Designed miniproteins, single chains, continued (5). Designs and how they scored, part 73

Each design is a single chain, and the fold is of that chain. pLDDT is the mean over its residues in the fold that is shown.

## One batch from the design tools (miniprotein)

Design m18519
Fold by ESMFold2-Fast:
Structure m18519 (fold): chain A 84 residues (1-84)
Amino acid sequence: MAKEEIIKKFNIDTPFQIELLDEVIKALGLSYAELVEILKDKSTPLSQELEELLELVQNSKEEDITLHTAILLRAIGLRLDLER
């Protein structure tokens, strides 16, 4: 259910973008339910960074390997900030 909320909110519409979303969630070390909970509090820098990251997933294309890599590296960076 939580994954479907993210897919609808960010208009994730291609199989590639859905697969990339799963990779991002894994890189973040979060569940979809935890992500939805964090996004409810829009006042935190973390929720804003996660919103921006998910918007990048929506704008990603299979051919844009550079953007794909940048998205995953940003997710890993956010995970490290969360574990501090």
Scores: mean pLDDT 80

Design m18520
Fold by ESMFold2-Fast:
Structure m18520 (fold): chain A 92 residues (1-92)
Amino acid sequence: SLEEELRALLERLESLSEEEQEELGLRIHLAESPEFDPSRYSEEELRELARETFQASIGLLKSALATKDPRSIEAARRVIEVYRAFERERAA
């Protein structure tokens, strides 16, 4: 079920290292923001943005589980897709 998938994802995301959280956070931001150009930011700014995006994504997944609101669920699905791509690249 989607609920079980979201719970499993939350547990996986919360177990990631700080470096993995930053890498995934940046990937989520790139996927959500079509006008974002990472070359316009410093390494420090990109890390901060990545951390903020990762934490926002955790909050979004928790909101989708708690409320079951269709808009929150749709946003959570986009995070799931980015995570699946990230995990596949790490497994390769």
Scores: mean pLDDT 81

Design m18521
Fold by ESMFold2-Fast:
Structure m18521 (fold): chain A 99 residues (1-99)
Amino acid sequence: SEEEALAAVVEELERLGRLLRELQRKKASKEEAIKALDEFEKEARERLADLPPALRAMVENLIRAAKDWLADESLSAQEGLDLSLDAVEAAAAWLRARR
């Protein structure tokens, strides 16, 4: 159902947020953070495989944005993680408000 699909997306965004906060706490390098996001992306694709494409794309686009910010030479690892966490928390809050 749509309600179950939205709940699954929120849960996945909460998992991503927890990963990003862990990376911030341990002061992960850009390389460590990108590797962790690559592993998360693979697992997220498997968990969300049966969801509508638009909902999968929402999570995949946030992971891609996080990896792009971490790959940005003008940003520190901490700045990239801060931007990523803000984007994920905003998306999760928006979706929770719609449930």
Scores: mean pLDDT 88

Design m18522
Fold by ESMFold2-Fast:
Structure m18522 (fold): chain A 71 residues (1-71)
Amino acid sequence: SVPSEVHYVLARGLSSAALLELLGFPGVVDIVRVGDEYLIYYDPAKTTAEAVAAAIEALGGEVLGSGRAPA
C-alpha cells in the first residue's frame, strides 16, 4: 500500500505521441483514459503536480485538475 505516493493530474487534448512522451516523464507511473480525459498518475517523491502539468501543457494538452489517488 502507498497511501500518499501516487497523485494524479487530469488532462485532455493529448495525442497518442504526447501520451507516450508523458509515460517517459520522470515520476510518471501510469496513464488511464476516462472518456475523453486522461488521469496521469505520478510519484510525488520524484516529481510535482506543477512539473507534470507543465509537461502536459508543453505537449498541447489542457490541465483540468489534480489530486491524490485513493490509498
Scores: mean pLDDT 81

Design m18523
Fold by ESMFold2-Fast:
Structure m18523 (fold): chain A 77 residues (1-77)
Amino acid sequence: DKKKQAEKKLEEMRKEAEKNSGSKKGVYLRQALRLFETTVKSEEMVEKDSSNKQKAQQLIDDTVQQAQQDYNDVLKS
């Protein structure tokens, strides 16, 4: 379940933002918000037209990958 995976990543980012208050907090919060909004929009697209299911899944995957990459980059910085 793509949504469940995205929610798990969002929770990880929230915990990390709590631990690393300061310069990294804003990045984590933006990533968490973007990930959540993308999953909600993807579900709406699937409900309206099943032909959009593949596009919705790809959007979720892309958002999760980008968020994970940004998260890792911030941790290394």
Scores: mean pLDDT 68

Design m18524
Fold by ESMFold2-Fast:
Structure m18524 (fold): chain A 65 residues (1-65)
Amino acid sequence: SMEEELEKEIEKFRENLKKLEEEGLISSDQRDYFLKKLDEIKKLPLEEQKKALEELENEVVRSIL
């Protein structure tokens, strides 16, 4: 289902944020900020979660030097 697919995508995103911090590409503060944003996305209606997740991904990419 879309719910299961979004849940898996969110979990992968969370793991990727941890890896980016471990590799020094983002700070621990940035990781915590993005994780908080990710938790906020989980509270949105399903139809809005996919778009919000894509916007967050773009924000993360812009934060990498």
Scores: mean pLDDT 83

Design m18525
Fold by ESMFold2-Fast:
Structure m18525 (fold): chain A 90 residues (1-90)
Amino acid sequence: SEEEQRQALERARKAYELLKKHGISPGKPTSLEEVSKKLGVSEEEALHIMQLASLYKQYERAKREGADPETIEAILEAIRRQLRLLEQHK
């Protein structure tokens, strides 16, 4: 739904902003251990945050570069899929 899409995008945006706040560049190589320690979360949670932040960066770039709607929808679906994986870990 549109609401689910908006919610998913907002969660991905928050992951992106969280990494930036702690001096971590979204989408650039970094260690899970370092991200885990800086954010005060488990390595598993750090991995999900990093993946969401990377997807949000891809979304912003696609929008800025005028990508087609199918490309944008594919990124949004990847964000929703990543969030579903996170929810399965309870």
Scores: mean pLDDT 81

Design m18526
Fold by ESMFold2-Fast:
Structure m18526 (fold): chain A 101 residues (1-101)
Amino acid sequence: PRDPRSDDLWIPPPELQAILERVGITAPSYTLEEILLGVLTLAEREGRFETEPERAGIVRVAGTPLGEFLGVDSFRSSDTEGLADRILAAMEARGAVRLPR
């Protein structure tokens, strides 16, 4: 039951909720699209996008709560499917509750 384009709602684990609250997203449950948007918005606000042409679109999260949550040092902002899969895996590993539509 892993579809990164699903409109199912998720109750995020506390670590992810804290990340989303930093961008003003506060709700009892979220779609995967809302979580993806929140993650990318936080990375943009924190200046984590690489600016060099050869690394354009790479987001650096090493040593951050987001990087710890995802278990990665960096990801490509254009790889939304890969990012969605990482978010789902991190949520499932932490016992996040999935609410079907």
Scores: mean pLDDT 75

Design m18527
Fold by ESMFold2-Fast:
Structure m18527 (fold): chain A 100 residues (1-100)
Amino acid sequence: SDAQYTQQLQLHVDYLERAHGLLLEAADLLLRLTGDEELARRIKELARNALVSGRISDAREAVALARDGLPDEGKDLLDEAGAMVDAAQGHYDTALRLQS
């Protein structure tokens, strides 16, 4: 069970790293298309906070803000980012169940 627990936590981190990279791309795309420097900075800040602190809710907020600010050109990127956040949550929840 310890090996399975460690594997689930590693997958949680790996998916948060992927989500972080995609959210940086989304923030840069948003800046290029809209010029909204404050929103782009906020998305990057939330994505970094999620990765550093493991706070999945910050990554979800970053995806939601990017969806509200980006036109359809960003949809596939944000769908992928959202899927990475959901995967990170699933692996975290599985790790917690393995401790019960």
Scores: mean pLDDT 89

Design m18528
Fold by ESMFold2-Fast:
Structure m18528 (fold): chain A 75 residues (1-75)
Amino acid sequence: MEELKERLIEEKVEEVRKTHGPEYAEQVGKFMRAAWKALENERAARGLPPLSEEEVRRVIDAIYQAALDLLELDK
C-alpha cells in the first residue's frame, strides 16, 4: 500500500514537473505527502481499516486536485 501510494504521488509530481516545472512539482509532492500523512493519522486515531487499492487511487486523485487548486495550477 505504501508503495502504491508513493508511486501514484510520484506519477502526479512528474506530470506537474513536465507542465509547470520542478519548483511546482516539489510543492505538489510536499502537499500530497503531508495531506496523505494527515489522513492516515486521522484514520488510525479513529480505528478505521486500511484503504483498499481503489480507495487509495481515489484519495490520491482528490489530494492531487486539492494541491492544484491550492497552488492555482487548476484553471
Scores: mean pLDDT 81

Design m18529
Fold by ESMFold2-Fast:
Structure m18529 (fold): chain A 90 residues (1-90)
Amino acid sequence: EFEEEVRRRLLEELIAVLEYLGFPESDIQKARELLEKGASLEEIEKFLDEVIKNSDPETGFLLRFHFLALWQEAEVELERQKKIEEEISK
C-alpha cells in the first residue's frame, strides 16, 4: 500500500515536470496511462529512459535531473517506512 502510494505520487510529480518542461502531449499521455494502470517502478524507469533518449540533450538532462530528485525522495520515504515497521516489530 505505502509503496503503491509512493509510486503514484512519483508519477503525479513526474507528469507535472513533463508539463513544466514542455514535453510532447504524447509523452505526458503515456505517463498518465502509467499512473492509471498502477505501473511498477521498473515500468516508470523504462518509460523515463525512453523519453530521455528521444529528447534533445538539454531537455533530457533537465528531466533526468528532476527525476533523480523525485526518485531520491521516494527512496527516502520507502526507507523511512521500513524503519518504522522494524521499530514496531521490536
Scores: mean pLDDT 75

Design m18530
Fold by ESMFold2-Fast:
Structure m18530 (fold): chain A 100 residues (1-100)
Amino acid sequence: SWEELENYVLSLVPKEIQDEVRKILEEAKKKIDSIKPGDFLKMVDVVEKAIGRIRALIIKHYIEKGLPVEEATKHALKIRDEILKKALEWVKKYFEEKNK
């Protein structure tokens, strides 16, 4: 479900940015729900853009906490990869269910 995906993503990000991440995910869901059945690439684009915004928030968070840019980026990339994997699995299932 979307709620399971949202809870999973929020569990991976720093607590201080969870509210901003939740808002990004809610905006992404609204966009996905408005996409025509068959527009798989548009769904992927929405997901990638949402994940990019989340990645930027994670980098900013760690830099503000005093981490070097390289270390902040490494943390964000690891979290991004986990989010991307689960989000794409969700999009594939959602697409298959809508495209019966």
Scores: mean pLDDT 81

Design m18531
Fold by ESMFold2-Fast:
Structure m18531 (fold): chain A 100 residues (1-100)
Amino acid sequence: VVESEDEKKIREWLKANLDRIAELLGEETAQEVARLLDDPNVSVLAILSRIVLKGADDPEKVLELFEIMLREVFGLDEETARFEARSVVRYLATLLGIEL
C-alpha cells in the first residue's frame, strides 16, 4: 500500500510512541498496534480504527491518545487537536458501528 506523507508521519509516530499507547490503552493494544505497523499492507486508517475499537470502553483515553498524536505529528495547538481528535474518533466509531 502506498501511503501519503501525512499517513507516513502518523505511522512513524505510532512506532515511536508504543509505550504511550500501552500506558493509555494497555499492553495488549500496544502489541497489536506494533504487529499491524510491521505489515506494510495494513493502512494507517485500519490501525487507527483498531485503536478506536480496542479503546471503545474507555473513550477518554482514546481521545487523549489522538489529541497527543495530532499535536505532535502536525503541530496543532491543544484546542484544535482536541476538536480534531473528537471528530476523527467519532467518524471512525461511526464507520465501525460502535458507540463511544
Scores: mean pLDDT 82

Design m18532
Fold by ESMFold2-Fast:
Structure m18532 (fold): chain A 110 residues (1-110)
Amino acid sequence: TEEIKKAILELLEFIESEKEAGYLVRAVPDLKNVPNYPDIVDEPVSIDIIRERVLSGEITSLDEFEELLLQMRENREKLYPEDSGRLVAVKELVDKALEKLAELKAELEG
């Protein structure tokens, strides 16, 4: 629905605006900086990729959006050292996004 699409786009804007980790999830790493990224990540996910898929109609549900947020987190766990400040910041951001998503599911889907 248009309401679900709008809700996802607003939540993506929120994630992207976060000072500590928004920039870390906005786009897939540049191959100049991480040339082996395609070898360690099977499905690249970023805020830009999710937004494109929502705008194209490829993502139509909050459940599909949740799966992509979880995949984005998993990809970053493969990229960043365990317990690094970057990984902690990304995990905290995704957890906050999932909390807001749960509120949206309660409001829009019951």
Scores: mean pLDDT 79

Design m18533
Fold by ESMFold2-Fast:
Structure m18533 (fold): chain A 65 residues (1-65)
Amino acid sequence: SEAAREAARKARAGAPEVDFSGLTDEQQQALADAIAGRISVEEAAKRLGVTPDEAQAVARVAGGP
């Protein structure tokens, strides 16, 4: 969850490099699926163990800084 929050913060600051290394393999897959639009933000939040707002921010940052 903290890695997801940090990733969102960096992307909003315009950083081209975002580190997701704190996430499990399953959480990384859930994030990728959310970015591709295959699952909802709420479902991604459940898989990541974060709030829906945090999951939305993380999904957005992977679509571009």
Scores: mean pLDDT 66

Design m18534
Fold by ESMFold2-Fast:
Structure m18534 (fold): chain A 66 residues (1-66)
Amino acid sequence: GPKLTITATGSKGIADTENGVIPPGGSIELPAEEAVIRVNSDGMSSVTVGRRVYLFDPADVEITVT
């Protein structure tokens, strides 16, 4: 199925609530059909897949679907 890739292009990285922080320059690949992206009230974004939650600044990431 299609894959969602989130790449940390800025200085903040991506917070994985289970495993810690994916540093700047790192990326994560998720099943796009199961991924739910939301913008939170503070302007930060979250993506959820099942019970996993990833938090990032949308200005500091690049998102692609393949």
Scores: mean pLDDT 81

Design m18535
Fold by ESMFold2-Fast:
Structure m18535 (fold): chain A 61 residues (1-61)
Amino acid sequence: MKKEEVEKKLKEKGIEAKVVEVETVDEAGVTRKSLLVTMADSASDEQRIEANRIAAEVMKA
């Protein structure tokens, strides 16, 4: 699952984040899954950028 891949990569970078899988149904009735990465308010801008980069790479693959 892409969620597990994102969580693993974040852990390797020492980034504490919660990854949530969100299901949406489009107009054709097709179920799509998206990942939302949530971080603590104490997270640095560098950590937020890296987390979003990792999520984007995993979702693209």
Scores: mean pLDDT 73

Design m18536
Fold by ESMFold2-Fast:
Structure m18536 (fold): chain A 100 residues (1-100)
Amino acid sequence: SLEEKLQEAIEKIQEIVKEYEEKGASPEAAREAMEKIDEITKEFLEFANDEALIERYEKWRETFKKKAEEASEEEMKEVLYQYAAASVLLMQEALDRQKA
């Protein structure tokens, strides 16, 4: 079920990125996309019940929030894509730890 939840999370993140692009890739759409990705990532990590990864995620999330606040409109697209990629990698790490 954790593998299924990871696949569902990846598909949801892909749809969020598509929605961001369809909304004209504005800074507001990027912030909405990051909030939705945050919700998906948090829910997945809580389900995986990996407290060490949850702690790393909280610190990492605050770093990306600061990057988004300081980013120019042109930089927001890169920040969003980096956030999406890092979120997927972190969820993959949680799955890999469960299989060990």
Scores: mean pLDDT 82

Design m18537
Fold by ESMFold2-Fast:
Structure m18537 (fold): chain A 59 residues (1-59)
Amino acid sequence: MPLSPMERTAVEAARAVLDGASLEEALAIVERAAPDLSPEELARVREAVRTVYDYVQSQ
């Protein structure tokens, strides 16, 4: 199954975090995808990215 725009954006931002990107850089990936996302999807992806970042920082 092809990824939804929301899922694709979340995966791209998560990969950036795993590659050592800052939270600001990862959130910039989400902002660039904003025109393709609903406000609810945007909020969900931002929350997911912050959760992944916090998890990586706790390791």
Scores: mean pLDDT 80

Design m18538
Fold by ESMFold2-Fast:
Structure m18538 (fold): chain A 61 residues (1-61)
Amino acid sequence: SHMLEKIKRAIEEGKVNLAKLLVKKAYEQGRIDDVKQSREIAEKAGHKEVAEFAKELIEKA
């Protein structure tokens, strides 16, 4: 999805706060699969803060 592509770019560019903002927007839009994929992308990229943020949103759903 376009949202997932934006999140992936933010992660790849090390823009942690932007990545977290976009993940939160995806969650608020009901794009739970985008949030789950964002967690996996962040974990593989070594961005623990983004991965943990996405995990917490999934656990609330």
Scores: mean pLDDT 85

Design m18539
Fold by ESMFold2-Fast:
Structure m18539 (fold): chain A 69 residues (1-69)
Amino acid sequence: SDQEIQQQLQELEKQLDEAIKNKDIEKLREIIKQLEQLLSQSTNPELQRQLGELIARATVAIEKIEEEK
């Protein structure tokens, strides 16, 4: 349901913020996989937009962390 997807989205957003703070690339990749799974199950355009935004944020974070080497 949309409510269940929204709840998981909020939980994943908190995990995303923590993983970015900790520069945890492995965790960021896991979060992307979970967000992609939710995106494949959602038919709600607003939820699809929010899920896509979090995937983009995680992807950019990985790129920035890798550039710091």
Scores: mean pLDDT 86

Design m18540
Fold by ESMFold2-Fast:
Structure m18540 (fold): chain A 61 residues (1-61)
Amino acid sequence: KVKEAAKLIAKGDSYFSKGERLYKEAERDPENAETLKKQADEYFAKGKKYIDEGNKLLADA
């Protein structure tokens, strides 16, 4: 469980980083800005879920 929790937390953090990068890219690419921002929002949502799941696993362990 501890290894799996660490992996989920790391994955969540990675998704947050990807979301931030996509928002910055949207500012430089107006033609694709809407699509990039939507994808960033989805990465942020996934990141939160992974971190929450990882923390839950740690609490259960």
Scores: mean pLDDT 80

Design m18541
Fold by ESMFold2-Fast:
Structure m18541 (fold): chain A 92 residues (1-92)
Amino acid sequence: MSPENRASENIQLLALGQKSASELSDEEKKTILSIIKRHARGLGLEELAEEVERGLETKDPEDFEKAAELARKAGLPTIAKVLENLAKELKK
């Protein structure tokens, strides 16, 4: 199974609250965040893409919370829930 296929499944499960970010490896989290970043850029949402990139580099929950807010404002609630789930895991 490809990492992208697993990432797509994990995005859905995280958004539904059926899976915790703590159940994901660091590599799986990076793959999910890379997919979100590419999708945001494809939609012209550069500020969201930049905030996701910062979260990837810093692993700061505040960067992911800001990215989630930008995703909600852009009408991307599934992505917002995934980013909120990742931020909660980092606060532990």
Scores: mean pLDDT 79

Design m18542
Fold by ESMFold2-Fast:
Structure m18542 (fold): chain A 63 residues (1-63)
Amino acid sequence: MSPEEARQRALDLARQLEQAMKAGDFEAARQALQQIKDLLASAGPEARQAILEALQAFSEEVE
């Protein structure tokens, strides 16, 4: 997958994780985290870096 595509998917998953955590839905939160881990495992080096950068930026923006 392209780095841009991977970044967008990571942001979507991060939003799902945030919603699950706000709701106290730890099962949904674990599912979202697992999907992020699967995305990282299947991505090439550039896409993996883009995912990590997107997740970090999302965390900083929410703070």
Scores: mean pLDDT 77

Design m18543
Fold by ESMFold2-Fast:
Structure m18543 (fold): chain A 79 residues (1-79)
Amino acid sequence: MELEIAVLEKIVEKGVSGITLEDLEQLAREFGVSVEEVRDTLLDIIARAVRELKERHPGQLITDEDIDAEIERRLAELK
């Protein structure tokens, strides 16, 4: 839960395209997990956002901006 929220906050700060290996390494150190676990958390968050967007907007082109907006909405729901 805490790691998922931190990854969501990083996406809101930088966008999905702006996240670097350094960001994943920093989160891995902060939460005492592997970089692979942080990466898998990031990929799960993106996959969930894409699925939700496809369900709400069938036939629409999904952009990085659409994914960022959906992730921001999910973070707001968790706070």
Scores: mean pLDDT 81

Design m18544
Fold by ESMFold2-Fast:
Structure m18544 (fold): chain A 90 residues (1-90)
Amino acid sequence: SMEEEEKKLVEEVKESKEAREKLAQEAVDELEKLGTAKGEEDWSEEDLKRFEEALKNNPDLEPTELLLMSIVAELRGQLKLSKIFREKAK
């Protein structure tokens, strides 16, 4: 599965893997609360900017964590949010 492929990628940080996945999941949940009283298809440019500001307030987020957040958002069908995390990870 796609989840197994992701586990292989982060295997070197095995001891922190669960912590990083949990942090990424919690960050996605927090950002979604800020941007979505509505479905993703109704998100405005201002909603997207609000998510970007929330990410700036989490200075400890590393590229790997942002990529995990992107994958979680995509699996939830939140394609716009997934794109924001992926762009921020670059």
Scores: mean pLDDT 62

Design m18545
Fold by ESMFold2-Fast:
Structure m18545 (fold): chain A 80 residues (1-80)
Amino acid sequence: KKELKEELIEKIKNSNLSEEEKKELIAILDEIFSDPRLSTPENLERFQELLQQVLDGKSTLLDVQVFLGILQLEAGVSRL
């Protein structure tokens, strides 16, 4: 969990994304990893796939934001 989070942060930092996009992605990653209802092995695989697509220019930051919302709904997070 901790090692995976650090690996993903490094991938984001090494990308060609803007500094603002990098900060937003790291914030979303922090949100997912802070809640065990969101950071299930299945959800982490889904997140890694989507993040890689964003880093490869095949997807957008908006898609990651939508994905976070879907995870929150699936987890039954009453606050979100």
Scores: mean pLDDT 80

Design m18546
Fold by ESMFold2-Fast:
Parts: C-alpha cells; structure tokens; sequence
Structure m18546 (fold): chain A 94 residues (1-94)
C-alpha cells in the first residue's frame, strides 16, 4: 500500500533528522571550555608569565583535550553509521 510505504519513509526520515540533530549537538561546550582554558594558559606561557605548575596544567589539559577529541570522533562515527542505516531503511521502504 502506497500510504503505508509513505508513512514508513516519513518515520525513518524523522529518525534520520533526530540523529542528524544529535550529530550537530555532540561537539559540545565541554570541548570549547577546555580549548579556551588551554589557550589562556598557552598565551601566558608565550608571554613568559607561566609558573611551572601552570605549564604542567597546560600539558594535562592538552592531553585531556586530545583524549576527549578521540572520544567524540567515536561518537560522531557511531551517529554517521546510524544515519546511514536510516538511509538504507528508507531505500528498502521504496
């Protein structure tokens, strides 16, 4: 039935849109806040105003930001895979 096929396509399109919204949202405020703090410490280091403890804090933040970036990459890839599955379901419903 054409109406049932249309409803299935619309349901998968809605799920695809919801997953796409999550894909945009997942690169979030935590990454931005860590990056901002890292930049503030980096600027202080460049001016020669940083203490040894502040240099260590910069190194730890930089490491944490790299680990967080790698974790977001995995989440982003998982969302891309989910979007691809929804596209395949839409094609099957046609």
Amino acid sequence: EEEEKKKKIEEHLKKLQETADRYVAVRPDEYKELYKKMLELWEKIQRGEATEDEVKEFEELYKKMRELSAKYRDEINALKDEMQKQIEEIEKAK
Scores: mean pLDDT 73

Design m18547
Fold by ESMFold2-Fast:
Order: C-alpha cells, then structure tokens, then sequence
Structure m18547 (fold): chain A 82 residues (1-82)
C-alpha cells in the first residue's frame, strides 16, 4: 500500500518543478486529475477487500456519497453490481 504514498510524493515533486513554468490552470487541472485517480485507486483497494461483503461495500458507498467523493462512489457501485 506504500505505492499510493509514492505516487503522492511524485505528484508533489512534479508540482514543485512545473508550477513555476506552467500556467496555473493547467497545474490545477493536472493535480485534480491525479487526485481523482488516487481516490479511485483507494476505493478499488477497499472494494477488493470487501468483494464478498455487500454490507461493507454499501457502507463504504454511503460514506463516499456523504463526503462527495464521486469517483470512489462510482467504484463501489460498480463492485456492488458485479
């Protein structure tokens, strides 16, 4: 699970290198896209642990919806349908 921490660190290093030379709008868009991917990857790992536990998946989906984590909610809905 350290791979997600490594990706976060790489994104931070990328931001420091490129935020001075790239337009702020492009930097923000890149950060937002990577954040969504990160949330989706975390949700997938949680869903995989609960693939045989529909109640656990349903609870995770409710939490994701309450926190407005749309990408996480989509992942949990897909696993619940499968």
Amino acid sequence: MDKLKEKQKELEEWYEKNSKTMPEEEVEKKIAEEARKYVAEMARLVAEKHRDDPEGLRHALEVAKEQKLEEAAKVFEEFLKE
Scores: mean pLDDT 73

Design m18548
Fold by ESMFold2-Fast:
Structure m18548 (fold): chain A 99 residues (1-99)
Amino acid sequence: MREEIEKELEEYIKKTGLSLEKLKEKIEELKKKGEEVPDILLHLALVLGVVYEDKELVEELSKKMDTFVKKLVKEAILNPEEETIKRLEEEAEKEYARR
């Protein structure tokens, strides 16, 4: 799943030299200035936080997302075991299943 997104992310990181550290600094700078952080930066930081297992960043960013997404992201980061991921996929199917 998301093989296309993973490939795009790897190419983006290689092309831009984007580091999680620099992205965190930019988000904190915008917050300190009272400016709205663009959704695309929050999304990128969340994905990079998952990839680099930055639990603190993911928890902070998830507070600004809807309750269901917060639950999935938090559980995936705190318990990245295969059984947990399978359970989260089942919960996602139930929530977004349209019959």
Scores: mean pLDDT 56

Design m18549
Fold by ESMFold2-Fast:
Structure m18549 (fold): chain A 74 residues (1-74)
Amino acid sequence: SRKEFLAKAVRVAVRTAVEKAGSDEQAIELARQAFENLVESFLKAGLITEEDLPFLEKVYREELSRELGREVPA
């Protein structure tokens, strides 16, 4: 489904950023940047609209929190 594809893309982007990071602080910065770049690409390609942003932000926060073992603010 579309939501499964989008969620998987966000999770992969977050995991890849965390794997490249040398610290939790760097992981947060790299993951945020990767997520922002992914969202911009999806919007430009017409794959998502602004209505999809809350869902993608939730997936991003949940995956980053899981990888870091702590909650990330909304």
Scores: mean pLDDT 83

Design m18550
Fold by ESMFold2-Fast:
Structure m18550 (fold): chain A 106 residues (1-106)
Amino acid sequence: SSLSEKAREHVDRALELLMRGDIAGAVRAAIEALRHIAELEELSPEQEGMARFLAAMLVDAVERGLLSEEEIQEAIELLRKLIEKTKNPQLKEYLQRALELLESKA
């Protein structure tokens, strides 16, 4: 879908920005990718892998104090949507732990 293509583009952009040390840009790209993934009706295994990777990036960024309050709130809402959508129990457990960490920093 066009949403899946846009998610992939934003994941690639997040990786590029991380490699350049642009953490703020990488966080923004990760949130954009998660927005597109959260709008999908169902998640493929590839899209579940993308969601896990993006959540891990946001967890690392929040632990380093690199997320704004607005970015934390948006990440929380997106992770809640993904938890409701995923049928993968391992991903659901990971996203739940990521959500709890983000909520502790909100």
Scores: mean pLDDT 85

Design m18551
Fold by ESMFold2-Fast:
Structure m18551 (fold): chain A 51 residues (1-51)
Amino acid sequence: MTPEEQLREAFREAQAAYDAGDWEGVTKAVARARKLYEEHPEAARPIDLTA
């Protein structure tokens, strides 16, 4: 997967885990998204600019 797809996947996993009440899953998905952002800032640009 591209870094952008991995970032989207991590975000979706975080939301799904939150919906299920799985805090461990949320934490892992968020940490994954954070690492992807640090490694590939350009992949997170659309999300950042949305704010």
Scores: mean pLDDT 71

Design m18552
Fold by ESMFold2-Fast:
Formats: structure tokens, C-alpha cells, sequence
Structure m18552 (fold): chain A 118 residues (1-118)
């Protein structure tokens, strides 16, 4: 089991324990780690779960960050037009503090490449 897979499992437990904010944070980190690992399809799956959970529990302020991560994953998959549209909808809200703290160089590179086409 990868670190990202363990974080998804922890998110499920935190949500069951009545802590949806902790669950959203864990899903956000898991999506970032899948993107850094070159697994954009898994990053999208986790980001979509985060968006659905944020809507369900009324914490919609998290949605832009998940949309931004999903946009980077779509860009890595070559879905450039869809990625650019979704990134604009996200207003570019990437979790930069987490990206810097975890030294996610692949995520940073994807962002730089997406900006050149935006």
C-alpha cells in the first residue's frame, strides 16, 4: 500500500469519526501524491471524491483546490482544453504550502507547463 493509498483509507476513517475537514485535507494530500507519482487517473478519482465530500458536508471552500489538482492531472493526460477550462474555474487555487512542504517537483512542473498554454 502506497502513502497515498494509506491517506485515502485514513480519510475514510476520519469522515466516519465525524471529522470531514480532516478527511478533505487527507484527500487533498493523497491527490497531490498520486500526481507527483505520475498517476493522474488516481489523482482525478481522489479529487472527485474530495469535491463530492465537500459538497455533501457544506465545506465548498475546498472545491477550488480539488478542481486545480484535477486540472493538472487532466493536463498530464493530454486533455489540454478540459484542463485549462477547469483550472480557470478553480481560479488557480493550488495548495502551495503543501506542495512546498512536501517538495512536489513534478506537480510544480505540471503547473508551469499548464500556465504556458493558459
Amino acid sequence: MTVAERLVAQADRRYADGDPEAALHLLLVASLLYLEAGKPEKAIEVADRGIALAREVGLEQWIPSFKALKALALFELGKYEEAIKLFKESKGYLPWSLIEMLNLERVKKLYEELLKLS
Scores: mean pLDDT 88

Design m18553
Fold by ESMFold2-Fast:
Structure m18553 (fold): chain A 55 residues (1-55)
Amino acid sequence: MTEEEKARKERLKAEFIEIDPENAEVIQKWIDQSTIEEAEGDLEALRLRKEREEA
């Protein structure tokens, strides 16, 4: 894994955990096993859902 991919995955972990801190351990393991594309897509979907709940 490149340093760029590692940094991107760490950022994705932080953003997911901020939205869903109760599942932090599961999120970390899932992102480590997922592609960056998969993780980014799921994060965007989760953000859109949270924005609707906060509106």
Scores: mean pLDDT 75

